# Designed miniproteins, single chains, continued (5), part 15

Each design is a single chain, and the fold is of that chain. pLDDT is the mean over its residues in the fold that is shown.

## One batch from the design tools (miniprotein)

Design m16490
Fold by ESMFold2-Fast:
Structure m16490 (fold): chain A 85 residues (1-85)
Amino acid sequence: MLERALELARELAERYDPEVERELEELLASLDDAERLDLEIELLATQGAAKLSEEELRERLLELAKKAEEAGKLGIAEVARERAE
């Protein structure tokens, strides 16, 4: 499911399509918190770089790292911190 969610997220980043958005929303509802955080990090790394300033992107990634750490997902938190640098 994660690979499909990433594929849909990349497609949506390139061009908005409400059908793709709906399918992504359905997949996100089926993911656990760790999978959702991993997907959000990848989305910020791809979409965020185009839409956000470097400062805003870094701040958002650090917030995801904090959420992952609070959830006990230290590996995901480390990936988010690495992406923020």
Scores: mean pLDDT 68

Design m16491
Fold by ESMFold2-Fast:
Order: sequence, then C-alpha cells, then structure tokens
Structure m16491 (fold): chain A 88 residues (1-88)
Amino acid sequence: SKIEIEGVEVEVEGDTATITITLKNPATDEDLEYIKLVVERILEELGVKAEVEIEKLSDKVIRVTIKGVDEETAKKIEEALKNAMKGD
C-alpha cells in the first residue's frame, strides 16, 4: 500500500531518538517492515551504527526508537525519512 505521512515528531533524550510517525492510512505489517528498512538504509548512508526498534501504537501511529544517535544525527534521519517516504 502507499505510505502517506500526516505528521512526524522527533524527541531526543541522551543517546536515544524517538520518532513518532502519524500516517493518513492504517499501517499494515508490511508497512512497518518497510519503514524499518527505510530507517536502517538511512543509517547506513549516514555511516551510523545504531539499533532500530519499531512499534505500532495504533492503526495510524508508528513509533521508531533509535539508540546510539545524537540530536544532529536524529534530525538528519527525520529529514531523510520524510524525503524517502514523500514518493516522487
């Protein structure tokens, strides 16, 4: 299915970044796997080795937790994620 983002919120505490993604449509399990792969690819491109966890908070709200990143890296991940999921 087409992943359309309604909103993204990023919070950084210490070495942990939490990205909350609100979708326009309900997420499937395949959508969660795709989002995780996109985040992992962004980390590879940035040369960052970090742990990525994904959790479905509700049908349209997904939480991505990234451990081992600073605030600057988290902002780069947020921007890259928005660009990757914009679909040109």
Scores: mean pLDDT 78

Design m16492
Fold by ESMFold2-Fast:
Structure m16492 (fold): chain A 86 residues (1-86)
Amino acid sequence: SRKLKAEKAAVEVIRMLLQGKSKEEIEEALLKHGISEETARALVERIEKKDKEGLTKLLMEYEVSETDAKQLAENLIAAYEISQKK
């Protein structure tokens, strides 16, 4: 349940970043997925800083495997970088 919430939330954030959604809209979407306000803020901050290791650790706290967490962290950062070029 925790793992599935984190994975679904991460995929939604990737989609929202590619759509050019604001930080506030992304944080709101995370809250709707059952992610706490503190964790939502931390996730967005780590994405903005391109902190791959910090994102991987955060996802692993939600029981995502290290391999999957690393891949999601890379995809989140890549989506953010694409969004900044628009």
Scores: mean pLDDT 83

Design m16493
Fold by ESMFold2-Fast:
Structure m16493 (fold): chain A 88 residues (1-88)
Amino acid sequence: SELEEKKKLAEEAIRKLEESLRLLLESGDPSNPNAGELGKKAFELFNKVATEVFGLPEIPVTEPLKAKERAEELLEEAKKVLEEALKA
């Protein structure tokens, strides 16, 4: 059903955006030897959701604060979509 597909799409977007935000937070720790790799993974997950789900252009790795702000906005939007789908 369209409702079940909408629910699955929203759940997957939420999962990827939450993981992206977690990795981005960990990439900000200067004591972490894997910070660079974590940042790369954060941007890969974020940009995949932004382009494939929301039709937005990619944010370059040089703009981590902009990427964080957009990921938080999209996460709240995806959560609202999931809440609406669950109440139908």
Scores: mean pLDDT 81

Design m16494
Fold by ESMFold2-Fast:
Structure m16494 (fold): chain A 113 residues (1-113)
Amino acid sequence: MSPRIEELKEQYENFLKAADELIRHATPEEAERIRRLVEELKQAYDEFITALENNDLEKAKEIYERIKQITDELVALARELVARHPDDRRLQGAANRLITEANSLLQLLEDML
């Protein structure tokens, strides 16, 4: 399990970096919406890791559903930003990266269950 936990941590860090990149290219109002969701995700991720460390698989599955809801909302927001800023190639690149990293994170979290 240690190699899978290390892979998950790396993917989580990549996701956070992608979110930070999108924040840099978003308007202040859009950036605040992204930050709120990222903070909710950080809390849920910490709870998920704690549940895994405590060998509480039922709790981990419950937290996974919450992480999935938060990441789905972040992906929807990223797609909204792409549609709103069709000429902004940097924002579109950052948003598409966040979507890719979010999908990879969810897949690894599911593989841990």
Scores: mean pLDDT 86

Design m16495
Fold by ESMFold2-Fast:
Structure m16495 (fold): chain A 114 residues (1-114)
Amino acid sequence: SNVEKINKLIAEMIEELLKDPETKEITKEALKLFADGTEENWKKALELLKELKERTELKSEILVFQLRLLVFSGGPKEEILKVLKELEELDPELAKLVYESLPEELKEYYEKEK
């Protein structure tokens, strides 16, 4: 399934980020905040992912994780669309995979904003 492919991509990205001294500590903090599962902590995790994106070549994978957090936290549709468009510019095949896994309401919103 597309969900399984996305889960594997995020897991592999996390393993690589934890091996790099430049990203290790911020990745650990983001994972702790994400694991707590509160809206406030997911917003904090999202900000840490934005910082991680500037420190790594795994930019597309970070955008996928940002999209996951935004969708699960009920973040603004405009922000979800912005991140999805940024992903589409960097990796159109990965963007398509992520799009196909989105809730139907978000897919409809994205199609109207083309």
Scores: mean pLDDT 82

Design m16496
Fold by ESMFold2-Fast:
Structure m16496 (fold): chain A 104 residues (1-104)
Amino acid sequence: SIEEKVKEFKKRLEELKKNNGSADELAQTYLELAAGYVLLNKFDEAIKALEEARKLVPNISKEKLPVFAVDARSIAIFAKNLGFYDVAKAAEELAEAIREQLKK
């Protein structure tokens, strides 16, 4: 279930924080959490996950930046289609931060 996957991603996030996981691993987990929270209608948690991913952008690998931009854009489109504009805005801000990082 989506609830079980969200619990697994939360456990992974805590483990990555304790073991000094990479920005790539943390950002991927936050994006997976954001998508799961949207499906569960937990919009405040989804926004917080997207904001935490955005903070990691300067430290994400060049190889992972384009992948995470696609994921963020997918979340934004899905949220917009459901009328969840605050979530869509947070996801768009993440995608924009990644676009700016790729110019550096």
Scores: mean pLDDT 90

Design m16497
Fold by ESMFold2-Fast:
Structure m16497 (fold): chain A 61 residues (1-61)
Amino acid sequence: SALAEEIRRLGEEVLRRAADDPELRARAQKATEGGLAAVEQGDLVAGRAGLHELRELLASL
């Protein structure tokens, strides 16, 4: 789905830019995995919450 693709894209971007921040990397990994799992289960609200967290992490970089 478009939502799952966007979650993967943003998660990869945060991990790429936060290479030296292990706590931020751990947060990005969990938000990505949680968001993707939610989308696979049909929980679009939780999927969008994961996407929102990734956008906030990216904006902090």
Scores: mean pLDDT 86

Design m16498
Fold by ESMFold2-Fast:
Structure m16498 (fold): chain A 75 residues (1-75)
Amino acid sequence: NAMELLHKGLRYLDEGDIEKAREYFKQAAEEAYRQGDEDTLNALEIAAAVVSAVGTPEERKLAREILDYIAELRA
């Protein structure tokens, strides 16, 4: 379930575990893309956009990586 993976990534991000957050966000993006789950992809893109604006430097870097990853999946 791509949305559950997204929620897992958000929990790790809140805990400061950037590496696990990255793993789960990438898994959420891959799963959502494979299933055609645009709602989860859009939710992940919105979450990443918000974090890229207001997050810590490490969180902003992760958010940009995830946005780039989704763009690569869509290409």
Scores: mean pLDDT 86

Design m16499
Fold by ESMFold2-Fast:
Structure m16499 (fold): chain A 102 residues (1-102)
Amino acid sequence: MKEEVELLEEIERHIQKAIEYLEKGDKKGALKELKKAKELAKKLLEKTKDPLAKTTAKSVLELIEKAIEYIEKGDLKKAKLELEIALGLLGITLSLLKKYSL
């Protein structure tokens, strides 16, 4: 649980930074942060035995991949929307995992 919470919080921070870069029009900065978030989500998905963390990691990974695709196509508004959905999902999962910690 604690290691999974730490990974989810790190993923959340990278996604938040990516959104900040998108708001500034910095596609390169956003992509760099999303690549880090993607690697962390993959690591969590491979390592976790918790069904909630696993489902969240998989869903967040798909949302990050969609956001990267939208950035590459120049649709920063849709990219930001996908990332905001990912943040919402992460927030719910983190709240539940912290409430039911170990």
Scores: mean pLDDT 85

Design m16500
Fold by ESMFold2-Fast:
Structure m16500 (fold): chain A 100 residues (1-100)
Amino acid sequence: STEDLERLKSYLISSLTSADLSDSLRSSAITTLQLASPETLQTEIEIVDGVLRIAYATGVASVSELKSVADIYEQAALTFPGLPTISSALSTAAAALRAA
């Protein structure tokens, strides 16, 4: 479980590095996830979701940027089906980004 959470964290950081995001939003998201331990990874995923939705609400982020992260979170949930709690959090965050 801990090894899978570490692999998920690496997957998310790698995917965000190539995502359709401004440099500022990309750096913020990656830095937040880099601070995550396996125990805090769900909370840091939720923080990134909140930051992106606030950025969209304030005119800093585009719909395509939110969609890019939502696609990454959905793909991560499918890639790591053995992590049901984190998979649920990723799916919920993706849905919130798409609904913004």
Scores: mean pLDDT 85

Design m16501
Fold by ESMFold2-Fast:
Structure m16501 (fold): chain A 76 residues (1-76)
Amino acid sequence: MMFRTNVLRLRDAVPTMSVEDARDAIDVVVSLAKSLPSLIPYAIETLRLVKEHHPELADYADEAIEELKRLEEKSK
């Protein structure tokens, strides 16, 4: 439960983050999703919000989304 709460908290903070904080948030949500694959949908949602509010990070967020989608496929 704690990991989900952390991902959701980061998601809600994305619109008010600096670009540097948003980039760090991408790394954090990817690490959490790798540790607990059930968080992958929440991590992808957070990454999509980063792309919306910080378009300069769109390529980096897209790479993270593709990595998480590959991990989700392997978990099946």
Scores: mean pLDDT 77

Design m16502
Fold by ESMFold2-Fast:
Structure m16502 (fold): chain A 87 residues (1-87)
Amino acid sequence: MTDEQLEKIREAAKKAGLTDEQVETLVEGARASGIEAYLLFREALSDLTKEQIEKVYELIKPYLTPEQREAFEKAAEDVIKRLEEEK
């Protein structure tokens, strides 16, 4: 992943309403792979609403590798499931 692609992810996350801290955690996840990417994405998404998670994914999906998309989708599914259980 190029620095330009990481900057596009950062801009997209800010546009989706993430805090600077959440944006940097998300970008760190986009630099990682496998389980580390999953854990970082889960951390970045943990305080977001379902709508914010869906908006972030729509905006950043084109800049992610297939492996990173899988990690993000799994992290988002786990966070959304938790939010739905908490009501």
Scores: mean pLDDT 79

Design m16503
Fold by ESMFold2-Fast:
Structure m16503 (fold): chain A 60 residues (1-60)
Amino acid sequence: SQELGDLEIKRGLLEMAYGAEELVAERSKDPALQAQHRAVAERTRAEIDELNKEIEKLKK
């Protein structure tokens, strides 16, 4: 369905964002910036997990 397709696209974009935040956190030399980007990555992962639950509901 269109709804399922839209959610899958959103998931892909969030996975790219997660990877970018993880990379910045890992490569940052500033502990405060490292912590900030790690926190954003954790929130993004939580959003992906919730989106995956919604995608699975639409497949039922």
Scores: mean pLDDT 85

Design m16504
Fold by ESMFold2-Fast:
Structure m16504 (fold): chain A 62 residues (1-62)
Amino acid sequence: SLKGDAYAAGAVVLGAEGRAEEAARRAQLSTEHGDPEGAKKAGEAAIKAGGEEGGRAALQAA
Protein backbone atom coordinates (compact mmCIF):
# COMPACT_ATOMS: atom_id res chain seq x y z
CA SER A 1 0.00 0.00 0.00
CA LEU A 2 1.05 3.64 -0.34
CA LYS A 3 1.45 3.99 3.43
CA GLY A 4 3.55 0.81 3.58
CA ASP A 5 5.84 2.16 0.84
CA ALA A 6 6.24 5.50 2.66
CA TYR A 7 7.16 3.76 5.94
CA ALA A 8 9.67 1.55 4.11
CA ALA A 9 11.31 4.65 2.59
CA GLY A 10 11.51 6.20 6.07
CA ALA A 11 13.17 3.05 7.42
CA VAL A 12 15.93 3.34 4.76
CA VAL A 13 16.73 6.97 5.61
CA LEU A 14 16.58 6.57 9.40
CA GLY A 15 18.49 3.27 9.31
CA ALA A 16 21.24 4.74 7.13
CA GLU A 17 21.56 7.65 9.61
CA GLY A 18 21.98 5.20 12.52
CA ARG A 19 18.57 5.91 14.08
CA ALA A 20 17.99 2.26 14.95
CA GLU A 21 14.84 2.59 17.12
CA GLU A 22 13.08 4.89 14.62
CA ALA A 23 14.15 2.72 11.65
CA ALA A 24 12.79 -0.41 13.37
CA ARG A 25 9.45 1.29 14.07
CA ARG A 26 9.09 2.46 10.44
CA ALA A 27 9.89 -1.06 9.17
CA GLN A 28 7.27 -2.57 11.51
CA LEU A 29 4.68 0.01 10.36
CA SER A 30 5.55 -0.77 6.72
CA THR A 31 4.76 -4.47 7.34
CA GLU A 32 1.54 -3.64 9.27
CA HIS A 33 0.40 -1.47 6.31
CA GLY A 34 0.90 -4.31 3.82
CA ASP A 35 4.51 -3.97 2.62
CA PRO A 36 6.64 -6.64 4.39
CA GLU A 37 8.79 -6.99 1.23
CA GLY A 38 9.51 -3.25 1.19
CA ALA A 39 10.30 -3.29 4.92
CA LYS A 40 12.88 -6.08 4.42
CA LYS A 41 14.45 -4.36 1.40
CA ALA A 42 14.61 -1.08 3.35
CA GLY A 43 16.68 -2.74 6.09
CA GLU A 44 19.01 -4.26 3.49
CA ALA A 45 19.38 -0.89 1.71
CA ALA A 46 20.22 0.88 4.98
CA ILE A 47 22.97 -1.69 5.72
CA LYS A 48 24.43 -1.18 2.21
CA ALA A 49 24.40 2.60 2.79
CA GLY A 50 26.61 2.09 5.87
CA GLY A 51 23.88 2.09 8.52
CA GLU A 52 24.73 -1.38 9.91
CA GLU A 53 23.01 -0.95 13.31
CA GLY A 54 19.93 0.87 11.99
CA GLY A 55 19.54 -1.44 9.00
CA ARG A 56 19.83 -4.57 11.15
CA ALA A 57 17.20 -3.20 13.56
CA ALA A 58 14.86 -2.50 10.62
CA LEU A 59 15.34 -6.05 9.25
CA GLN A 60 14.50 -7.57 12.65
CA ALA A 61 11.32 -5.44 12.95
CA ALA A 62 10.09 -6.13 9.36
Scores: mean pLDDT 81

Design m16505
Fold by ESMFold2-Fast:
Structure m16505 (fold): chain A 81 residues (1-81)
Amino acid sequence: PIEKAAVLAGLQVVYEALGKHDEAERIRKELTELEKKYGLSYFLTGAGLGVRQAREDLKTKSPEEILAEYKKRLEEVEKFY
């Protein structure tokens, strides 16, 4: 569960970096649903980690590369957790 919040928060940061504000809005809504379901502590822990990781990745990788990696990670997380 925390892993899904982290990946989604990271994707939001990457979509914003690409100027894809509509996609970032969709991710924000999904994060809000996770917060409602699992609570604020879950959201803060997962989302905080995801934002930090995405900002770190943006120092060494293009937003397009990070987007592709994070989409695949989201699919994997949804399959197993």
Scores: mean pLDDT 77

Design m16506
Fold by ESMFold2-Fast:
Structure m16506 (fold): chain A 85 residues (1-85)
Amino acid sequence: GYQELADLLREQGEKVAPEDPQAAETGLTYAEMVELLARKDYEGLKKLIREVLAKQGVEITDEQLEEILRLFEEQVKEAVEALKK
């Protein structure tokens, strides 16, 4: 499920941390996003997505944020289904 995907992303981040601290931080961020989605904390997820994009110098509209959230939820569902094989 979502928790299993979040745990996998966190474990992969920790595994690469000694060699690539940026990759580890990215993995931890994705794990947090998946956990927020699992809790249906859409406000927390929207805030985190905005913070991540702001660090890259990207500003988005509320409409674009809703579309990103929809696409992210779909991608997470596909990843969870893939883990069941």
Scores: mean pLDDT 72

Design m16507
Fold by ESMFold2-Fast:
Structure m16507 (fold): chain A 100 residues (1-100)
Amino acid sequence: MTIENSILGGDITLTGNVTIKNSEIYGNLTGTNVTITGNTIINAEKLTLTNSTISGNVKINADELTLTNSTISGNVEITAKKVTLTGNTSITGNSKITVL
């Protein structure tokens, strides 16, 4: 499934090979096997991703970010109050993480 040039709002749960590209997300996102790429902006209370990839030019503002068995690459900017990285989570590329 591909979500492109779209706006997502509310409490969203995505499972099974979903790609989000050039989109905006507002509210809560729980994702498994999700790829977030392109010029994507996320403004969430909670962002939870498992077995997922974040690449491209992505901006994340969250109260709580949880990544499990996930990869961050490309130019990713994260601002969060709480960040939890577990499993085999890798951060590469030009990533900036600010914990408030």
Scores: mean pLDDT 85

Design m16508
Fold by ESMFold2-Fast:
Structure m16508 (fold): chain A 77 residues (1-77)
Amino acid sequence: MAEELQKKQYEGKPVLSDEEIDRLAKEIEREVKEYKAGNKESLQKIAAILGKTSDRKKLFEKLSPEAQKLVKEIIDK
């Protein structure tokens, strides 16, 4: 369901390599950990990383369930 909510935002072809998407996913995981530690600025960084690719579904699929929950919360806002 959360992934389907992002479906319409991706109507183009992904230009980033799988390696770049994996790198972005790892950055999001780190920022999720920082956000849970109380760093509200990490929320802004997560949003910025999500904005770097139109292939948000692929990026989302590379995240842990915990990170996916927070990312969905950001997208739904």
Scores: mean pLDDT 71

Design m16509
Fold by ESMFold2-Fast:
Structure m16509 (fold): chain A 97 residues (1-97)
Amino acid sequence: SLEELYEEGLKRGYELLEKELETIPFEELVEKVLEAMRGLAEQLRAQGLDAEAARVEELARELEEAKKAGDKEKAKELMKEFLELLADVAAELLKAR
């Protein structure tokens, strides 16, 4: 089912994030996540989900500030919040269909 594919996708996302947090340079990981956030915000606006796009843009701003401050713990929290937001947005889009 679509729900099973969605849950599997989230699980793989969480596993990838945990692995990358242990193995990839912090700045490189944050840059990849920021790129994903910017792409998502653009797609959300294209779908008319301006409030959700604004939330993603705010998380991206906070993550960029955490990166500049070298606050790895705050950056990790923000990246996990982004994964949760992806879950919520995907569920809303699937329900609207």
Scores: mean pLDDT 77

Design m16510
Fold by ESMFold2-Fast:
Structure m16510 (fold): chain A 88 residues (1-88)
Amino acid sequence: MSEEEFELEVNYALALIGAAVASIDTSPEGLKAAGEWYSKAADYAEKLGRFDEAIELYKTAADYFRQAGDVEGAEKMEKKRKELEEKK
């Protein structure tokens, strides 16, 4: 594993932890923060070539953004999900 790959793995794990912690707060702010963390985790999974994980994480991020009332954020996540699904 290269230093770059190690940093991506660490950042992926930290983003998943951040998402889990943020999801405890069911306020609109907490839900939006959870969406943002899941979005970051999905980006790291994509960079690591873990496309199935990235697809599921983008779906989860979209759901949190919708619950927070962030329609634009949800649409952005759905677009990234569809782009990854088209590669399979």
Scores: mean pLDDT 83

Design m16511
Fold by ESMFold2-Fast:
Order: sequence, then C-alpha cells, then structure tokens
Structure m16511 (fold): chain A 100 residues (1-100)
Amino acid sequence: STAKEKELAEKYKELAEELKKRMEENPEDLEVQAEVVAELTIALIEMKLEYEGIKKSKKEILEEALKRLEKALEEAKSVSERDQEILQKAIELVKKELEK
C-alpha cells in the first residue's frame, strides 16, 4: 500500500540520517566510516526485500551486501585511495559477520 511505502521510506531515511551523522562525527576514523558503509548497504537490501515482501535469511542478505560492496570497490578504482580503503574495510566487516 502507498501508506506502507511511505512508512518504509521514512524509517530508512531516519536510519540513513543517523548513519550519516556517525560518519560526520568521526571523519578521520576509517573503521567507523567502514561500519557505516556496511550497515547502510545491509539496510538498503533489507528495505528492498521488505518493500517486495521477500523473506531472506541473514546470511543471504550479508552475501548480497558483500557482492554490492565488491562491485562498488571495483567501480571505485578511479577515485580516492581513502574511499577504496573504506570499501575494503566494509567488505572485511561483512565477511566477519558471515563467519558468525
């Protein structure tokens, strides 16, 4: 329903704003930057699945997040070394979650 779509959009907007604030408060902390990138990637996948009414396991969501981050790193080869390091650290965080 249209109401459900708006509710989901607002929920994930609030989460994205919270994550952005964490990045802005910790601009030099690559670990925090990587954690935010990983959490945002996972949240975007969860939002899409909830919108489509699809049920996936935590493992399947993490595997999709890993694939998206690896693609982002491949596309980021022409951008800053800092952005590449943040993406590499985010990939390692998702891999560690998959091992739990």
Scores: mean pLDDT 81

Design m16512
Fold by ESMFold2-Fast:
Structure m16512 (fold): chain A 66 residues (1-66)
Amino acid sequence: VSWRDLIPAELASTLEAMFQLIEKEKVDLETLKKNIDSLLEAFGLVGKISKEELLEIYELWLKEKA
């Protein structure tokens, strides 16, 4: 199952950009969990995706990229 199958198509580009930024900045999962609310606000995702869903999709994206 692709991470893209779990999200609305309109959010795919925004989430991919966010995930690439997280990986580029070498943010670990613990740091991500602490800052996830700020990331959702910065990318305009508040109310469009939950923090739990975002974390699950990010983990899938990492597995597919590896």
Scores: mean pLDDT 77

Design m16513
Fold by ESMFold2-Fast:
Structure m16513 (fold): chain A 63 residues (1-63)
Amino acid sequence: GVEDIVNRLSKGQKTINLTEFLVRAIEQRTLTREELQAIHDKFSTQETVEAQDLVDLLEEVRA
């Protein structure tokens, strides 16, 4: 799932590259269009994001 991608890309770091995350998530079809829009709206101006912020956003969108 998405959480597995976040954990793998973070490798114990607090931040991940947003573009690399999105490429992998799209290739694995783990994100819905609504989740992609939410990520774009919140993080579109950022090259890196905190892994926890990304997980929290996706949990909020799914709720």
Scores: mean pLDDT 75

Design m16514
Fold by ESMFold2-Fast:
Structure m16514 (fold): chain A 60 residues (1-60)
Amino acid sequence: APKTVKVEFKDSDTPEEMRAILQEAYDAGNALIATAGSSPLQLSAQGLAEHLAKGIEAMA
């Protein structure tokens, strides 16, 4: 499985489409966190995931 989550937007994307892309990236990130287990890397990744989730909420 890839260890990197990619996020790409088009200039024509609506806020709703961008939010959906961010949501999918968040879900993919959580899957990577789950495979890392209890570690400092997992905790750091969880912090980044929380920032992404708040970004999605701000676009709502």
Scores: mean pLDDT 62

Design m16515
Fold by ESMFold2-Fast:
Structure m16515 (fold): chain A 102 residues (1-102)
Amino acid sequence: SLLEEIGEKIQELIALAIENEDDEMLELLKEIANNVKSDPLKALELLAELLEYAKKNKDEKMVELVKELGSLLLELLIGKEAGEKFRKLDVDEQIELLRELS
């Protein structure tokens, strides 16, 4: 299920944040996890913040994984085409889109 894939991606990102001792990313990921079902628009807002944080830290691996999570969330909330379009945007365009949708 798409919700299971989102949950798995969040857990992968949490594990990586723990390994990297990145408490800021860990806290944002926990907040995203808490809001995905109850307040999905808040989850999109938090994801924009997480993507901006990953970009500022120049962690290309974290940026890519956060982009994958964003694609899955947009697929869940809007549809598969929205997730696919999101993947084709650059990081700045992705951040702006997530903010506009939230």
Scores: mean pLDDT 84

Design m16516
Fold by ESMFold2-Fast:
Structure m16516 (fold): chain A 80 residues (1-80)
Amino acid sequence: RVRVPDSKEVARAVGRALRQMADTGEDVLSRLSPTARRVLRYLNSHPGETLSLREIAEALGVSPAAVSRALRELEALGLL
């Protein structure tokens, strides 16, 4: 079953990913699924917020399982 990461830890990881993306540009974003790109952009817009997986899913109109898969996709690409 899915491991639900803490939103604060995800926000910190997104901060590091954004610094890497500054060097890589939009090429990395093109390798993400549409859902993963939406999750990354949402977290980038809310880096200091403690949002649960459910709250992110509700904000984006996707299931919590889809958010969890998107986060794993970001980790697989070295973005988290």
Scores: mean pLDDT 67

Design m16517
Fold by ESMFold2-Fast:
Structure m16517 (fold): chain A 90 residues (1-90)
Amino acid sequence: SQKAIKESSENLLRVGEEVDESIEKLKEARRKGEEFLRRLEEAAREGRERLERVYEEALRRAEEFAKDPLARPVAEELRRRVEELVRRAE
């Protein structure tokens, strides 16, 4: 489950990079003509809304994950490992 969330986060980063490239191409298109710009702006707007939906979904998953009792032991285990490392360093 946690691995799936990490993979989803990595996918979101890749989508973000693709969106950034699309925005750059959209800006480049602005120099070529207004007609093309209008159509590309509509496509970019739809892409931005989709991206926002994906980000909101990921945020909601993270919030639910934090409330998930199954995820809580993982956080506790990490805390114990940190305490153990500090103790060993002494």
Scores: mean pLDDT 51

Design m16518
Fold by ESMFold2-Fast:
Structure m16518 (fold): chain A 65 residues (1-65)
Amino acid sequence: MKLSDLTEEQREAVLRAISGQPLAPELEHLRPFVAEAAPRLLAAVSSDPEQRAEAERLSQELFPR
């Protein structure tokens, strides 16, 4: 299952959990996505342009237009 398969509400919950907020009990099945996404978003502060591009792609998957 990919981040783009999540609802907008589920994507927002994952992003909030990455920023340190607790997941709702009904969304505990999304915890693996939080664990996967957190290091990729943290990589955005690195000096590696490839890691910054990956973080940007993840952000677009969480909030598609």
Scores: mean pLDDT 65

Design m16519
Fold by ESMFold2-Fast:
Structure m16519 (fold): chain A 69 residues (1-69)
Amino acid sequence: MAIPVVVLSRPPSREELRELIAKYPDAKHVTVHDLQANELGTFGADNIDAILELLREVEHPVALLFRKE
């Protein structure tokens, strides 16, 4: 079982993030890591505004982990 991981080189738009989350419909949570694997935040996959706020504040690139737990 593999957790889907997407690397973002720049902050996404709200619509880009919505479309990305829609590709992983079984994901309950999105965890954001920096490239050193430090967790920057974990959010419900439906909480697009909180994920966007974090992605605007953090240094890119970052990794998004789409988690079903």
Scores: mean pLDDT 82

Design m16520
Fold by ESMFold2-Fast:
Structure m16520 (fold): chain A 87 residues (1-87)
Amino acid sequence: SMEELEKEYEKELPKMVKELKEKFPDVSEEEIRKILDELFERLKGRVSFSFIQDLAEEALRTGKSPDEIIKEFEENGLLPERALLAK
């Protein structure tokens, strides 16, 4: 269920924030959390938490917004097709 997915996300969030903070020490934990939260809200139930973390790392590395990263990955066929997962 979506409720169980959100609960699991909250459990994984501290680990993802810690791992991204270690890679990007000059970025605040608040900003890292914001990027992860935006990606989770856009992609929840469609991709793994590890994929969300990979997208967050790319956003932090490039300085691009979560929306820009999602668009680029969709345009290059790197995201699951919405028609297969949106129902």
Scores: mean pLDDT 78

Design m16521
Fold by ESMFold2-Fast:
Structure m16521 (fold): chain A 105 residues (1-105)
Amino acid sequence: MEELLEKQREVAKEIADTILENASPLLSIAREMARALREGLTDEEIDKRVDELAKKYGLSEEQKKALRDAVRAGPEAVAEFIRKLGEELGYPEDDIREALRIVRA
């Protein structure tokens, strides 16, 4: 019965990930970071999650370090990281604004 609930959450995640695969990488990064902040991850789990995001979205070593440090510092630092990343990569203002809302929710 617990397995059915877990499978239902996996399916919902797969559907969400498929929809978000067509979203900007900035929005996908913001959603994963918001999730990490809510889960109260350990330093080790943060390092793993950030490494996975860096591999998936092609983040530089400097961006990876900044992201890790931001997640440890909390939502405000994560929001600032997302704003800077979006500006540096030339994302539309609407995408940056949406990403900031996701992190701050």
Scores: mean pLDDT 72

Design m16522
Fold by ESMFold2-Fast:
Structure m16522 (fold): chain A 107 residues (1-107)
Amino acid sequence: QKEAFLSGVEFASKKLKVPSAVIRNTLLPFLNLANNDLGLALKALEAFSKRSKDEEGKVLYKLIERAKSVSELEYYRNLGIAVALVSSNVPVDELEKKFNELLKELD
């Protein structure tokens, strides 16, 4: 799970040219709530995005739903890509398109 998530983060950070520290800062509040447990932090992020009323949070929730896969490893990899993408300078209205483009590059 952790290695799959980190591989997705690394892939997306290289493609989007986003420093890993910026991506880590997106997760930091959730890691603090989860006492540094990554799995719990990601569940907290999903719950937060699901109840979000702003456009950025709503798009993040859509990316998390799109990340879901029959493979748990693919799901966590795709979550890493989603977190990296929302941490980037990509406009909110382009996030879903860019996410789909990044997933296709893995095929």
Scores: mean pLDDT 76

Design m16523
Fold by ESMFold2-Fast:
Structure m16523 (fold): chain A 78 residues (1-78)
Amino acid sequence: SEEEALLEAFEKAVERLRAQLDKMKAAGQLTPEKIALAKQQLEELVAHLLPKLSPEHQARLRELAAEALAYLDQLEAE
């Protein structure tokens, strides 16, 4: 479905973001400002996608977003 394709696109975007941030961390280039920008980009993507989804898929998007935010919070705490 179109909604499942949007969720898959979100998951792939999060995977790319994680890979980029992990690479920056390994290179000693990860800053609080870059983490804050990543959080903002994630929140903007969720806000854009949420109205396009059914309640069940909205719940799934929120779960995926919560996992991504937990990862970003863990990076910030390190």
Scores: mean pLDDT 87

